Designed miniproteins, single chains, continued (2). Designs and how they scored, part 62

Each design is a single chain, and the fold is of that chain. pLDDT is the mean over its residues in the fold that is shown.

## One batch from the design tools (miniprotein)

Design m6141
Fold by ESMFold2-Fast:
Structure m6141 (fold): chain A 87 residues (1-87)
Amino acid sequence: MEEEKKKREEEKIEELAKKLSEVFKISKKEAKEILENIKNQLNASMEDIEKAVEKVIEKAKKEGKVFSKKEVRQELRMEVLDLLWGK
């Protein structure tokens, strides 16, 4: 069960990192590092990280913006905190 959970989390981080790199001016490696760092620092669930990524991408699309690495990190952190604070 732990191995399957770890595999699912790694696969999900990989998918989310790819989505961020395709939408924003960041590499897949940079996106993965941002996602892993936020997840670990905030003790966030994979579900929280996925929802935060979707919200950041939607916000960028609505505003017609392409976020930098720093902006992606800040926006993701804010969305994760909002999800955790709202629970």
Scores: mean pLDDT 79

Design m6142
Fold by ESMFold2-Fast:
Structure m6142 (fold): chain A 76 residues (1-76)
Amino acid sequence: ALEHLEKAKEEAEKAGDKEAARHAEEARELYERGDLLGALDHADKAREEAEKAGNKEAAEAAEKAISEITREIGRR
């Protein structure tokens, strides 16, 4: 999850999408604190903002993070 959240932030920053980058960073911080539900919410917002901006790389990275966080929640 961290790798994909970092990639989503990096790709959003490269494209100048400040909102997607902000949400990806918030998701990373929440994930590191163990707040998986908060991380999932912000990762989904990062995906939505990236999709609105047409940034497919950032959106795909956020989707992969969402999938991994969802799997982690299912294991706890």
Scores: mean pLDDT 83

Design m6143
Fold by ESMFold2-Fast:
Structure m6143 (fold): chain A 112 residues (1-112)
Amino acid sequence: LEEELERLRREGEELFNKENPSLEELIKAAQLFIEAALLALELEDAELAKELAEKAIEALTKAAELAKDDKEKFEKLKEAIEYVLSAIRAIELGDLEKAKEYLKKALELAKK
């Protein structure tokens, strides 16, 4: 789990930190950060899960800006951001199972 988490985090950072990441690269970075956050929750590392969820929001926010002229894509990305924010809130409240549910919903929206 830890090796997979570090791989997902590294791949997400690489895509996110490109000089001019594409919409697809930013969506992929967000997916990788969400998957890494889910693994952090399995490891019971709430602080790391929150950090990775915050990185997912940054990637989704940049993706939404690039998708602003695609109404359907923009709305799905905004909904994904709302689910990640809900997951962060659940983590802060100690409800890790609810956080996992929200992150899985965000991941599904980001994949569409």
Scores: mean pLDDT 88

Design m6144
Fold by ESMFold2-Fast:
Structure m6144 (fold): chain A 66 residues (1-66)
Amino acid sequence: MTEEEFEKEVEEGIELIKQAVDKVADYRDRARQAGLVDLYRELMGATSYEEKKALEARFDAALAAQ
């Protein structure tokens, strides 16, 4: 692997982490502004796929209603 290839992989990895962190922070802030902190907490605590999908649908519907 070249030094350029290694640096590119590191930069791409950092960029993906930054994007993921920014997205999570934005989603959380939107939940706070909409008064949906409890629903967001339930979504983060959901362990089953079915429960997560049901809570995601409720969360998205509540955000859309604002």
Scores: mean pLDDT 70

Design m6145
Fold by ESMFold2-Fast:
Structure m6145 (fold): chain A 67 residues (1-67)
Amino acid sequence: SLEAEIRELGAYAESTDLSREERAAVGRRYRELARQNPDHPEVQLAREIADKLIEIGDKIEKGEKSE
């Protein structure tokens, strides 16, 4: 079930042209799943993707806000 959820998120992110903010939201969801299951190798892989998406989203959001 958990693995299926992670796979669905990955497929969604790949098949859908997400906005910058949407990518950050997806990344945060991956990170949350990885945090709950740190011992799961599939979840750990998802965390790496999450960190990347969050970083990209945060950088874009900060640039747009300009504060």
Scores: mean pLDDT 65

Design m6146
Fold by ESMFold2-Fast:
Structure m6146 (fold): chain A 64 residues (1-64)
Amino acid sequence: GAELKARIEELMKKLNKEESQEVHDAHLAIADGNREEAEKIKAKASPVAQELIDVLEQAYDADR
């Protein structure tokens, strides 16, 4: 819902360039239905990027 979207926007502002690329790759995996790939990216990401990837997964599931 709207709350998850606001949280995504907040977390995006905290990412550096490399973290933004990691999150972008994870987001593409989520959109492709490849949750295993998204989890692998999340496991190697920074704590801020991991939180954003988790919220993106939740937002994608909630929009179904």
Scores: mean pLDDT 78

Design m6147
Fold by ESMFold2-Fast:
Structure m6147 (fold): chain A 79 residues (1-79)
Amino acid sequence: MISQKELDKLYFLLSTALALLDEGLDPTDVIERARNLVRKYLGEEAEEFVAHLDAALKGDKATQIKHLERAIELLESLV
């Protein structure tokens, strides 16, 4: 189960990636860091989050925004 500190760190990284996209900057490094931390914190249970982050890394700007927002929604659903 993910801790509040780990959840806050993931939320911060995903929000930073969205802010970079809004400013026209490349979020790739931040998304890759978030992907690695999601796997570290959730292990095999990270599959759905990792799928959205992988789609964001492979997509255009609109696809990146969509999948990052979906990943944030999934984090907010964790208890």
Scores: mean pLDDT 82

Design m6148
Fold by ESMFold2-Fast:
Structure m6148 (fold): chain A 68 residues (1-68)
Amino acid sequence: MIEIEIDGSISDLAKAERLILSHKGEKITIKVYLDKEDEKKREESLKKAERLKELAEKMGHEVVIVEP
């Protein structure tokens, strides 16, 4: 089982992609920390989470996105 935490930073996204690409058939939980004040930043973080989910599902992973 792999947990990925993203706060919208480029560094977090790069690390998450590397983890997804280096594994297959894992259960992945993507925790998305959304900005409470900036709606545009929230939308961007959600888009990044969706991209990671699509990549992970393409690699054969079971994926859940959660907002903690």
Scores: mean pLDDT 75

Design m6149
Fold by ESMFold2-Fast:
Structure m6149 (fold): chain A 74 residues (1-74)
Amino acid sequence: GEEVLAKLEEELARARAAGDRRAAARYLAALGAAYAQRGDLDRAEALAREALALDPEFEGARALLEAIERAKAA
């Protein structure tokens, strides 16, 4: 749980430092999925939206955002 989040945050920091927007988007989506699994849908949505802002063509982030929006509407 927390160990996975810490690892993803470290990888995100490295991707951002390298200017790797695509890698950063993937780590943001992975963090979003992890927060969604913990029931923190608001944080998960913010992370998924940030991932799409960095890579608008990233279908994984779009699918995650759609799943979160459906969960919040239920």
Scores: mean pLDDT 85

Design m6150
Fold by ESMFold2-Fast:
Structure m6150 (fold): chain A 60 residues (1-60)
Amino acid sequence: TATATLEATEPGGSEEARRRARDRVQELADRLRGLGWTVGPITVTTSADSSTATALATRP
């Protein structure tokens, strides 16, 4: 069993920055799913000057 954390950070706290961060993690998640990984829900956290998206990936 393998586990990996997917993460992408974009500058800014705007809706566009949040979407870009989410889209980057979504792209990584889709690639990993194609390789047999299971990827959990993507969460996006916004600070004053950055937006970070994260997801947990696991493989048997």
Scores: mean pLDDT 85

Design m6151
Fold by ESMFold2-Fast:
Structure m6151 (fold): chain A 91 residues (1-91)
Amino acid sequence: APPDAAKGLEIYKKYVSGTKGLNIEDLKKDSPLSEKELELRYPVKPLPAEEREKMDRAQLAAELARIYGLDAQEEADLKAFLEAAKGEVKI
């Protein structure tokens, strides 16, 4: 299917803006889980925020797809949202 920016916004809300899984250090503050248990629960570690801020929209969509296990359609939809946003979207 063609990329859909509205679906990309819902993916962004679900996986990026609404998820405690994005930052393992923040999860450690609220969780009694050990570092090993957190790594088992969240096996894919995100790149640091400073690295993500340097990415273009396509690179950022690909990195988020890697972190959250998005399929090719979800990655394309997310990229379309990030490109259409025109404003500063921080991840």
Scores: mean pLDDT 62

Design m6152
Fold by ESMFold2-Fast:
Structure m6152 (fold): chain A 73 residues (1-73)
Amino acid sequence: SREELIAEAEKLIAKLQELMEDPRLPEEMKKKLAEVRTKLVKLLLDPKASVEELEKAIREAKEIIAEAEEYLK
């Protein structure tokens, strides 16, 4: 549902913010995290955003989070 996607997106926004504040990540990766976070926040604030747009943005957020977490291993 839209409500479940919004809840998932909010959790991802929090995780993106944590990663952006991690001093071990390179600045180029932090910029990518910030861009994905900005896109996701804008979609959550848009009442006309489609379920498909939310799902796509959630997938993009999960991908960049996984890349950042893999870098930190």
Scores: mean pLDDT 87

Design m6153
Fold by ESMFold2-Fast:
Order: C-alpha cells, then structure tokens, then sequence
Structure m6153 (fold): chain A 61 residues (1-61)
C-alpha cells in the first residue's frame, strides 16, 4: 500500500542517519519534505546516498 511505501521510505531515511550517510539536519529536511508530500524533493536529496531509496520516493510523487 502507499502507507507501507511511505513507512519504508521513512525507515530508509532512519537507516541512512544511523549509518552516518545523512546528518540529523539532512534527515529532518527529507522527513519534512515527505510530510509535505514533496516526494520528488525527498528523492533529489537522498539520490547521492541511496539511489534505490530515491527511486522509491520518486514512485510516490
């Protein structure tokens, strides 16, 4: 479902933060974009760290 895809995207952001691939500020910015429904903006921010997660975000746009 869309809700499961959004949950997966949020979990992916948490993983990138845990691995040090996103700073806390970068992770918060991506989460703010997700909350606003700006999945294309979220994808652009994560693409350099995780292209697969960016593709998931783009699929929600």
Amino acid sequence: SRAEQVAGLRAGIATLLELGLLSEAEAQRVLDLIDAGDYAGAARLVAPRDPGLATLAESLA
Scores: mean pLDDT 86

Design m6154
Fold by ESMFold2-Fast:
Structure m6154 (fold): chain A 69 residues (1-69)
Amino acid sequence: DEKEKLLEALKQQAKAAGELLAKQLEKETGIKPEVTVEIVDGSKAVATAKAGEEEKKVVLESSKLAELL
């Protein structure tokens, strides 16, 4: 219930962060990036943007999700 809502919010935040990284990476490389989002340890989300050989990552953590584990 609450855990599902927090997890969904975390995924949405990670996707938004990944999209910002993707825009920056596209501007730097001229290549259209791919964005992936993975949940790690049930409380963290890793957003990765890749364009050719270049990669940018951001890690977001939900303290509320960590408390529910």
Scores: mean pLDDT 81

Design m6155
Fold by ESMFold2-Fast:
Structure m6155 (fold): chain A 88 residues (1-88)
Amino acid sequence: SGSATVRVAANLGTDRPTTATVESEAYDEDGNLVARKVVPDVPVDETGRVLTTVTFTGLEPGQRLTVRSRATAADGREAEVTSEVVAQ
């Protein structure tokens, strides 16, 4: 089985250290949701920056994926990033 790792980097516009929940959804070339991961309690620094990695497993090697990640801070502020990866 294959795996894919995405780096999720975003700015939530927060001005104090806090935490965020990162939800990442992986879609295949046909737009089907094939995997979902939730990473809770990701640190957000005093400038609003969040950085984490999300790994999906059980994929087909060579599968092309569009990963949509949403980071939501404890105060409800959010940011979305989209990444493209190929499973290995």
Scores: mean pLDDT 86

Design m6156
Fold by ESMFold2-Fast:
Structure m6156 (fold): chain A 118 residues (1-118)
Amino acid sequence: MKKLSKEETLDFLIETVRRGLEALPDPLAALKAMVEALRKFVEQNRDKLSEEALKIVNEFIEKLEQLINEGKATPDEVAEILREMAKKLLELEGDKGFEFFTEMVSLILQALAALRAA
């Protein structure tokens, strides 16, 4: 971690989610679990986030829900949405945005692991 930039760390986290999605047999169930994890994170952390940060996260949750509606739950498309959200949070909140995104990825990975175990 000492040699990785924040951008390189974000790329690693996003790639981990992409590979997790690729490994699951039901991409729509995986995307729904991801959306649920993100919504729970927002509810648990709304008092710690600025209104602008909450707006960014909610806009990206809506983008993921649109992918569910389109039936177009590709790992690559989800990775691009996560990368765009990470960039906006990092630009808005700096280190706090990075910490917030890292926590969201942790919850996503936990949700995907639960689907693999079920």
Scores: mean pLDDT 79

Design m6157
Fold by ESMFold2-Fast:
Structure m6157 (fold): chain A 117 residues (1-117)
Amino acid sequence: SLAETVARAQALIDEYQRLSEEFQKLIDEVKKLLEEGKDIAPSELENARKTAEDALKTAQDGIDALQQALEDYRKDPAGSFPALQALVDQAEADIADLKAKMEEIRKTIENVREKLK
């Protein structure tokens, strides 16, 4: 239904915001490990940093796209609904991919921290 799609869009914005905050924390952690790790896995940490920065951008772009689609829907519900529905479906897929990248980055951080003990 229209109401369900709007509610899903809002929930996905909230999820993207949560993921954005977590990716920012991961970027900060990877940068700290790059400074402290010296010669321990610098290429793995650099790849994790790049992946986290790219993921943060994807999450922010997703927030912006869904917020714009909701504003468009408020102005023209009938004309804007198909675009909103398509963005909701895309956002669910993108969030799943972002969660997978988050786990990959966390494992890289844990592996490097274990080597630094």
Scores: mean pLDDT 86

Design m6158
Fold by ESMFold2-Fast:
Structure m6158 (fold): chain A 79 residues (1-79)
Amino acid sequence: SALREELRRLVAELEAWAREVVGERGPELVDDAMLYVATAGREAALAYLSRHVPEEVARELTERAERAVRLGLELQKAL
């Protein structure tokens, strides 16, 4: 579906960006960001990430992770 392809692209682009900005830990931080957004919310994700990366990077990671999580939930509800 178009929604599934959009989610795949968003996650892939986020992981690629994270690898470029923070190195090999990028994908791990993306997974952590998505998990925290899904389970504890945006503010908890931002607080966690700000311990590991500069605040500007943490904000961008959190915003993009929230978008991916919302799209993933939308896809699950549509099925």
Scores: mean pLDDT 84

Design m6159
Fold by ESMFold2-Fast:
Structure m6159 (fold): chain A 94 residues (1-94)
Amino acid sequence: MYSEEELLAMAESLAQMAVSMRDAGESDAQILNAVRQLVREEMEHLIENKEPIEKVKLFGEHLIALLEERLPDLPGVVAAVREETERAIEELEK
């Protein structure tokens, strides 16, 4: 369903949302919960459409890289993205 370019754009958009939430004074927990929910929703969409594992990795790894660069003070957000990415890969391998 998503092209590679669309997946990279989605990751950029989500990372920018997280930065905007931080700038708005939202708590670390609120940012983590919002990112986790949106990543889970996108991963559920990729699973439902039986997208290649390579697309799941592309989205997750790019988002992690952006979050590590832009929100280095929020390692819990990066951990949540890793967890949701690994869960999606495991589900697609079934």
Scores: mean pLDDT 85

Design m6160
Fold by ESMFold2-Fast:
Structure m6160 (fold): chain A 86 residues (1-86)
Amino acid sequence: SAEAELAAALRRAYEHALKNGEPDGLEKLAEALGAARAARRIVAEKGPEAPPPEEEARLAALVREAQAAEVAWARADPEAFEALLR
């Protein structure tokens, strides 16, 4: 799920920050995760009804932003990033 993907990315970002100082992407990943969780909570409270198209588009954009930040991080310091996945 999008929330699980963002949670995994944030966890890796946290572990990276603890070992290598605070990378630029950490705050953006935390913000994206918070927004994704809020969107999923609204969907859960509505039951089986699909969220409005704007909420789905927003969630998709946040997932893409989080993934882009994670990729940028991995490219900037692939050794440290790979170590944090262990």
Scores: mean pLDDT 58

Design m6161
Fold by ESMFold2-Fast:
Structure m6161 (fold): chain A 89 residues (1-89)
Amino acid sequence: MIDLEQMLEDLKRLGATDEAIELIKSLPEKLQRIVLEAASYLKVIHGEKLTKEDVEIIVEAVREALEKGYSDFVAVLYAVHTVLEKRKE
């Protein structure tokens, strides 16, 4: 089981804003874990900046995927895809 406190510390070290961290901390633990995985993927692999607005997009995409009955893993991928598509504009 991944330590949520360690994930938050790592994400802040990678340059996530304080507002983004506080928004993630306000989420239920299950959503917090999925959102942290999506945000970490975007930050580490794609070099994306992580603002409060980016986290809001991730949270909405994760909720939509889970509502459709997708797994936590697919919800992570769906959120990553959603952020990257919005950045093509």
Scores: mean pLDDT 78

Design m6162
Fold by ESMFold2-Fast:
Structure m6162 (fold): chain A 73 residues (1-73)
Amino acid sequence: SIKKLLEEGTLDNLLEALKILGADQKVIDLVKKHKKLIEDPTPVKDEEVEKLIEEGDKASKEFEELLEKYKKE
């Protein structure tokens, strides 16, 4: 899970590695977006919490799909 990688701090190392390797900007942006969602303060309203969860799930899925593409080289 991308959320687990982010919580373990490995996503910072992955982001730096992607920058060094010249990875596609779309991949870099998705990693940054997912990291920001975890680092952002928890919303205090239920509707804001639901939106944050949805954005996190979407970013995680998109990143996992891109990682799968990279496995194929």
Scores: mean pLDDT 61

Design m6163
Fold by ESMFold2-Fast:
Structure m6163 (fold): chain A 72 residues (1-72)
Amino acid sequence: VTPEQQQRFQELLDEWGKLYKEAREKNNKEAIKVVEQGSQDLHDLLLAGAPVSEQIKVIEETIKKAKEILKK
């Protein structure tokens, strides 16, 4: 794992947390479900010993989906 990948991972987790709080504040059930499903997918990858690149991909895809839902 490179320092650049570690920094990117932390930045993505910060954005994830902000989106989850926003979804909860807006009572957006669809966005909440997307974030919770992403958390489960990430947990499964961690248990499987998946590379950091796969973990980053799941986080980015979850953030993208949550942002799309929250824009509505």
Scores: mean pLDDT 82

Design m6164
Fold by ESMFold2-Fast:
Structure m6164 (fold): chain A 55 residues (1-55)
Amino acid sequence: MKIPVYVNGKLVGEAPVGTPVIFLIPGSWLDKIESVSPPLGHILTEDDVLEITLK
């Protein structure tokens, strides 16, 4: 099962269940992140939606 990934409210891709959120964030975005849900320490589960808001 794949989890939808949104950046600034737009669907940009999907990630497999069991992926740590931090692995989906490019290093170049770390200084631009306003918020991430679930948080960076979370591992994606089948009921998750990854939402990233950039500055």
Scores: mean pLDDT 82

Design m6165
Fold by ESMFold2-Fast:
Structure m6165 (fold): chain A 69 residues (1-69)
Amino acid sequence: SAAELERKLEEAQRLVLRGILTGDAELAARGARELKRVGAPESMLESAIEGARAMGNEAAAEAIRRAVE
């Protein structure tokens, strides 16, 4: 259902954000893989990478980029 997909998308986004904020690159990568799996648009993944860089977390930005390739 649409609600189930939205729930999964929100949960994946929270994992990405938590990984970025806590410096946990593996957690950010896990969230990014889930975003890709549920069909998140490329712009959303690009925003996550930009967000990680804005926070000064290059390790998380790199992990997200690699996870979605």
Scores: mean pLDDT 85

Design m6166
Fold by ESMFold2-Fast:
Structure m6166 (fold): chain A 75 residues (1-75)
Amino acid sequence: MIPTVDQRIEQVRAELDRILETAESREEFLRQVREVVARAVNEAVDAGLSDDQLSEFHARLEALADEAMARLDAL
């Protein structure tokens, strides 16, 4: 049961939502977001995603992180 790109994005979204609820500062939020994104990319590489799939996945992760930051700023 290898996760699809969409399933990996949903997993990251859930982790970012948890970080948004628990982070005590913007600096801690940014640090944790970077750790989640880096881990997700490394897991995708290890799972054998193509370069094109990895490029798309990375772009979608960046957009998701930007959206989470915008939500934090709105609180």
Scores: mean pLDDT 80

Design m6167
Fold by ESMFold2-Fast:
Structure m6167 (fold): chain A 80 residues (1-80)
Amino acid sequence: SPLRRAYLERLRAAVEEALAAPEGPVDPEALARLERAQQLDGPATEESLEAQLAAVTALLPRLPREVRERLLEGVERLLA
């Protein structure tokens, strides 16, 4: 899917940027919000994927480093 690939490539870039930034304070609610933001209960549209990308990207600086590293690994696996 071209839309899904474009989404994953943009998400990879956002996670890589977050991993390059200095480690900040972790929000314990950010992990639960990430899990909710990654849930799509309908068909993947350009609009729904843009909304999901924005929501996930906003949470990245507040996630533990190990969660960000696992997210990057998962995205890279899906792009392979």
Scores: mean pLDDT 76

Design m6168
Fold by ESMFold2-Fast:
Structure m6168 (fold): chain A 92 residues (1-92)
Amino acid sequence: APTAKAGKITVVGGRATGEAEVTGAAPGQAVLMEKAGTGEPIAGGVVTADGRVRVEGLGVGKGAEGTGVAVVHGPDGSVLGRGTEGEVVYVD
């Protein structure tokens, strides 16, 4: 199953940005960063040929601050793999 290593996610003015590294995923598959414990979406992106994913989210509030989990999804939205936790930082 594919796995993802979450990088640091930064939220500025409601916009979340960050990066994840993915192994075992095909280009075009999706990575979602979810809030640890709740599964609330924070940011998402599409896997590139380099196995890197730039993740972005809009309308992200301060409640996203803390820990995110990287999750790899197939084109049908199915969970293909869960990755490691990464830091989510909210900047006022």
Scores: mean pLDDT 77

Design m6169
Fold by ESMFold2-Fast:
Structure m6169 (fold): chain A 74 residues (1-74)
Amino acid sequence: MLSLEETIEAVELMRELMEKHPDWSAEEFYEEMSKVLKHPSLQTLARNFAELWARDRERAIATLGNLIAWLRKE
């Protein structure tokens, strides 16, 4: 079963990739995430954030940051 810690690590990795690779397309982002995120729920989350990244990059990064804070209750 997918743990809270696994979810936090996945979201942190997504944010890190977005911050380090602002030139990546949503497709490139999703392909890189799908190589490391093997759980179907995390792959769905990665797809959703790839779509947000394509629409609004700044909002995608901010939303991931807010999600990490919420998951950690910080």
Scores: mean pLDDT 79

Design m6170
Fold by ESMFold2-Fast:
Structure m6170 (fold): chain A 79 residues (1-79)
Amino acid sequence: DELEELRKRAAETGNEDDIIRVVELETGLPRDLLRRMSRAAREGRNDLSLAREIARVQEELGRHDLAEQIRREIAELEA
């Protein structure tokens, strides 16, 4: 996952602009949601409530495979 690798690098550098730009280009997610994601990445990674909301938005955008992937990751973390 090249996108995931880029997100990790941007998070390590603390450059929120790069994180938001990359995710916006790939997902079309609204800025407010991306800001919440950036904050969660900085504070921690396991915000399951945010992850569920992201999956819902992805599904509404017609990205059912991506929403399913997120739900699967949530299930693994809860197992």
Scores: mean pLDDT 68

Design m6171
Fold by ESMFold2-Fast:
Structure m6171 (fold): chain A 91 residues (1-91)
Amino acid sequence: ELARLVELVRQALPVLMEKYGLSEGEAYLLIAQTLQVLRAQGLPLPQSAEELVAAVDAYQAQIRAGDQALLDTVAELMLEAVRLARELKAL
């Protein structure tokens, strides 16, 4: 499962970097935050790079809209998201 997730992240990374104007490290952090929010909400993890990009897009839209429940979830998971981003980048 982890190896599949790493491959999906690698496929989604350049798309997200171009779409949001992010560095590689920032894109890893954004992906990690999205994955942690999905887990916290009990939603299934993406099974394709396209699903991962769509999940990141939905997450960014909710943050821009000021979804307080989502913002609170992100705040609680920020340290874990940073840790996951570091792990994903190291792979």
Scores: mean pLDDT 75

Design m6172
Fold by ESMFold2-Fast:
Structure m6172 (fold): chain A 88 residues (1-88)
Amino acid sequence: DKVKESLKVWNSLSEEEKKELEKLIEEKVKKFIEENNIDEKYKPYLEGVALNEVILNAYKYKPGKPFVEWAKPIIEKAIEDAYKDIFE
C-alpha cells in the first residue's frame, strides 16, 4: 500500500525536517505567485497541493539525499501542474 508507505516515511521525519519542508513550500509558492501575477487567494491551495504531492510520493524516497532536497523537484512540478489545472 503506497499510501501507508508514504505516511510511514512522512511520520519518520523530524519536526525540523517538516518545518524546513513547509518553509520551502511557502517560499516556492510565494515566488511563483509573484512571478506569474497570480491572485494571493490561490496561495493556500498551491501550498496544500505541493505538500500533498510530497507526502503521496514519499514512498519513493531513498536514503542518501536529504528529504527536503529530494522533495524540491516534486514541489516545483506540483505547483506548475496545479496552476495549469486552474488556468489552462
Scores: mean pLDDT 86

Design m6173
Fold by ESMFold2-Fast:
Structure m6173 (fold): chain A 65 residues (1-65)
Amino acid sequence: SPEAIEQFRKDFKEALEEIKKSKDKELQLKFIEHVKGLLKTYPLPEELKEELLKELEKFEAELEK
C-alpha cells in the first residue's frame, strides 16, 4: 500500500490546489470540512494524517482573511 499512500497524498494536494483556484469561499470551507471528516475515519498513517491536516488548517486560516 505504499503506492496507494503516495497516490493519496498526490491526489489530495492536486484537489487542494484546484479548490484554492476556485476562489469560492463557501466551496472551499465545505471542502475543508469534508476532507477533515474523511481523514478522521480513513486508516492512514498518523504522520500522513498530521501532514494533511496541517495543510488544511493553513488554508482555513488564509480563508479567515
Scores: mean pLDDT 80

Design m6174
Fold by ESMFold2-Fast:
Structure m6174 (fold): chain A 78 residues (1-78)
Amino acid sequence: MRATVTAIVNAGLDAGDPQVARRLAEQRGLSPEATDLVVQAVTLSLAASGASGDEQRRALAQVQALIDQAVAAQQRAQ
């Protein structure tokens, strides 16, 4: 599951569009909760790309927490 969630997040980041992550999450059968968390992770990561070093580090830590939450949410849904 973590590999799937990470792949979806990376696809959204590569496209520069959180909606790509939403579409892929829905296609892969992620729960609505896991899908929303994945979209939030991509959105925050894209917003952090122009931030200062400390702000970027904090945002990336939050992105990792959102990925962990998405994995946990999907495991509960299965």
Scores: mean pLDDT 82

Design m6175
Fold by ESMFold2-Fast:
Structure m6175 (fold): chain A 68 residues (1-68)
Amino acid sequence: SSELSRLVARAVGHALRAIGERLSDNPDEEEIRASAEEMVELGREAAKLSGDESIAEQARRIADLILS
C-alpha cells in the first residue's frame, strides 16, 4: 500500500542519515543512535501493517550494524 511504501521510505531515509553522519568528518554519535532507533520503530510499524515480521528483523539487524 502507499502507507507501507511511505513507512519503508522513511525508515530508509533514517538509515541513510545515520550512515551519512557516520561518514562525516565529525560524527555525532547521538544523532546516529537516534536515527537508527527511529528506523527500527518505522520498520516495526511497517511489519505490523504488512504482517511481515522479516521487515522488523531486517531493520533491527541494520541498526545493530550501524551502532556497532
Scores: mean pLDDT 86

Design m6176
Fold by ESMFold2-Fast:
Structure m6176 (fold): chain A 70 residues (1-70)
Amino acid sequence: MEEEQKKAEEEGRRRYEEMSESVKAEAEGGIDVIRAASEGLGMSPEEREELSRRAAEEADRRARAAREAE
């Protein structure tokens, strides 16, 4: 039920806001991977593996770019 999902999302968001900025950065990397995996729903097993791998590489690339921008 959407209402139950909304409540879970609100609690997740509130706990995320209570984390330190360094912990939030780590969580954002995980969220990107989860989003890519969910987008892979309905794909072939090979496409899902490729998507997960690309998501991980993309997250690493973004983290490195952010570090270089400092």
Scores: mean pLDDT 58

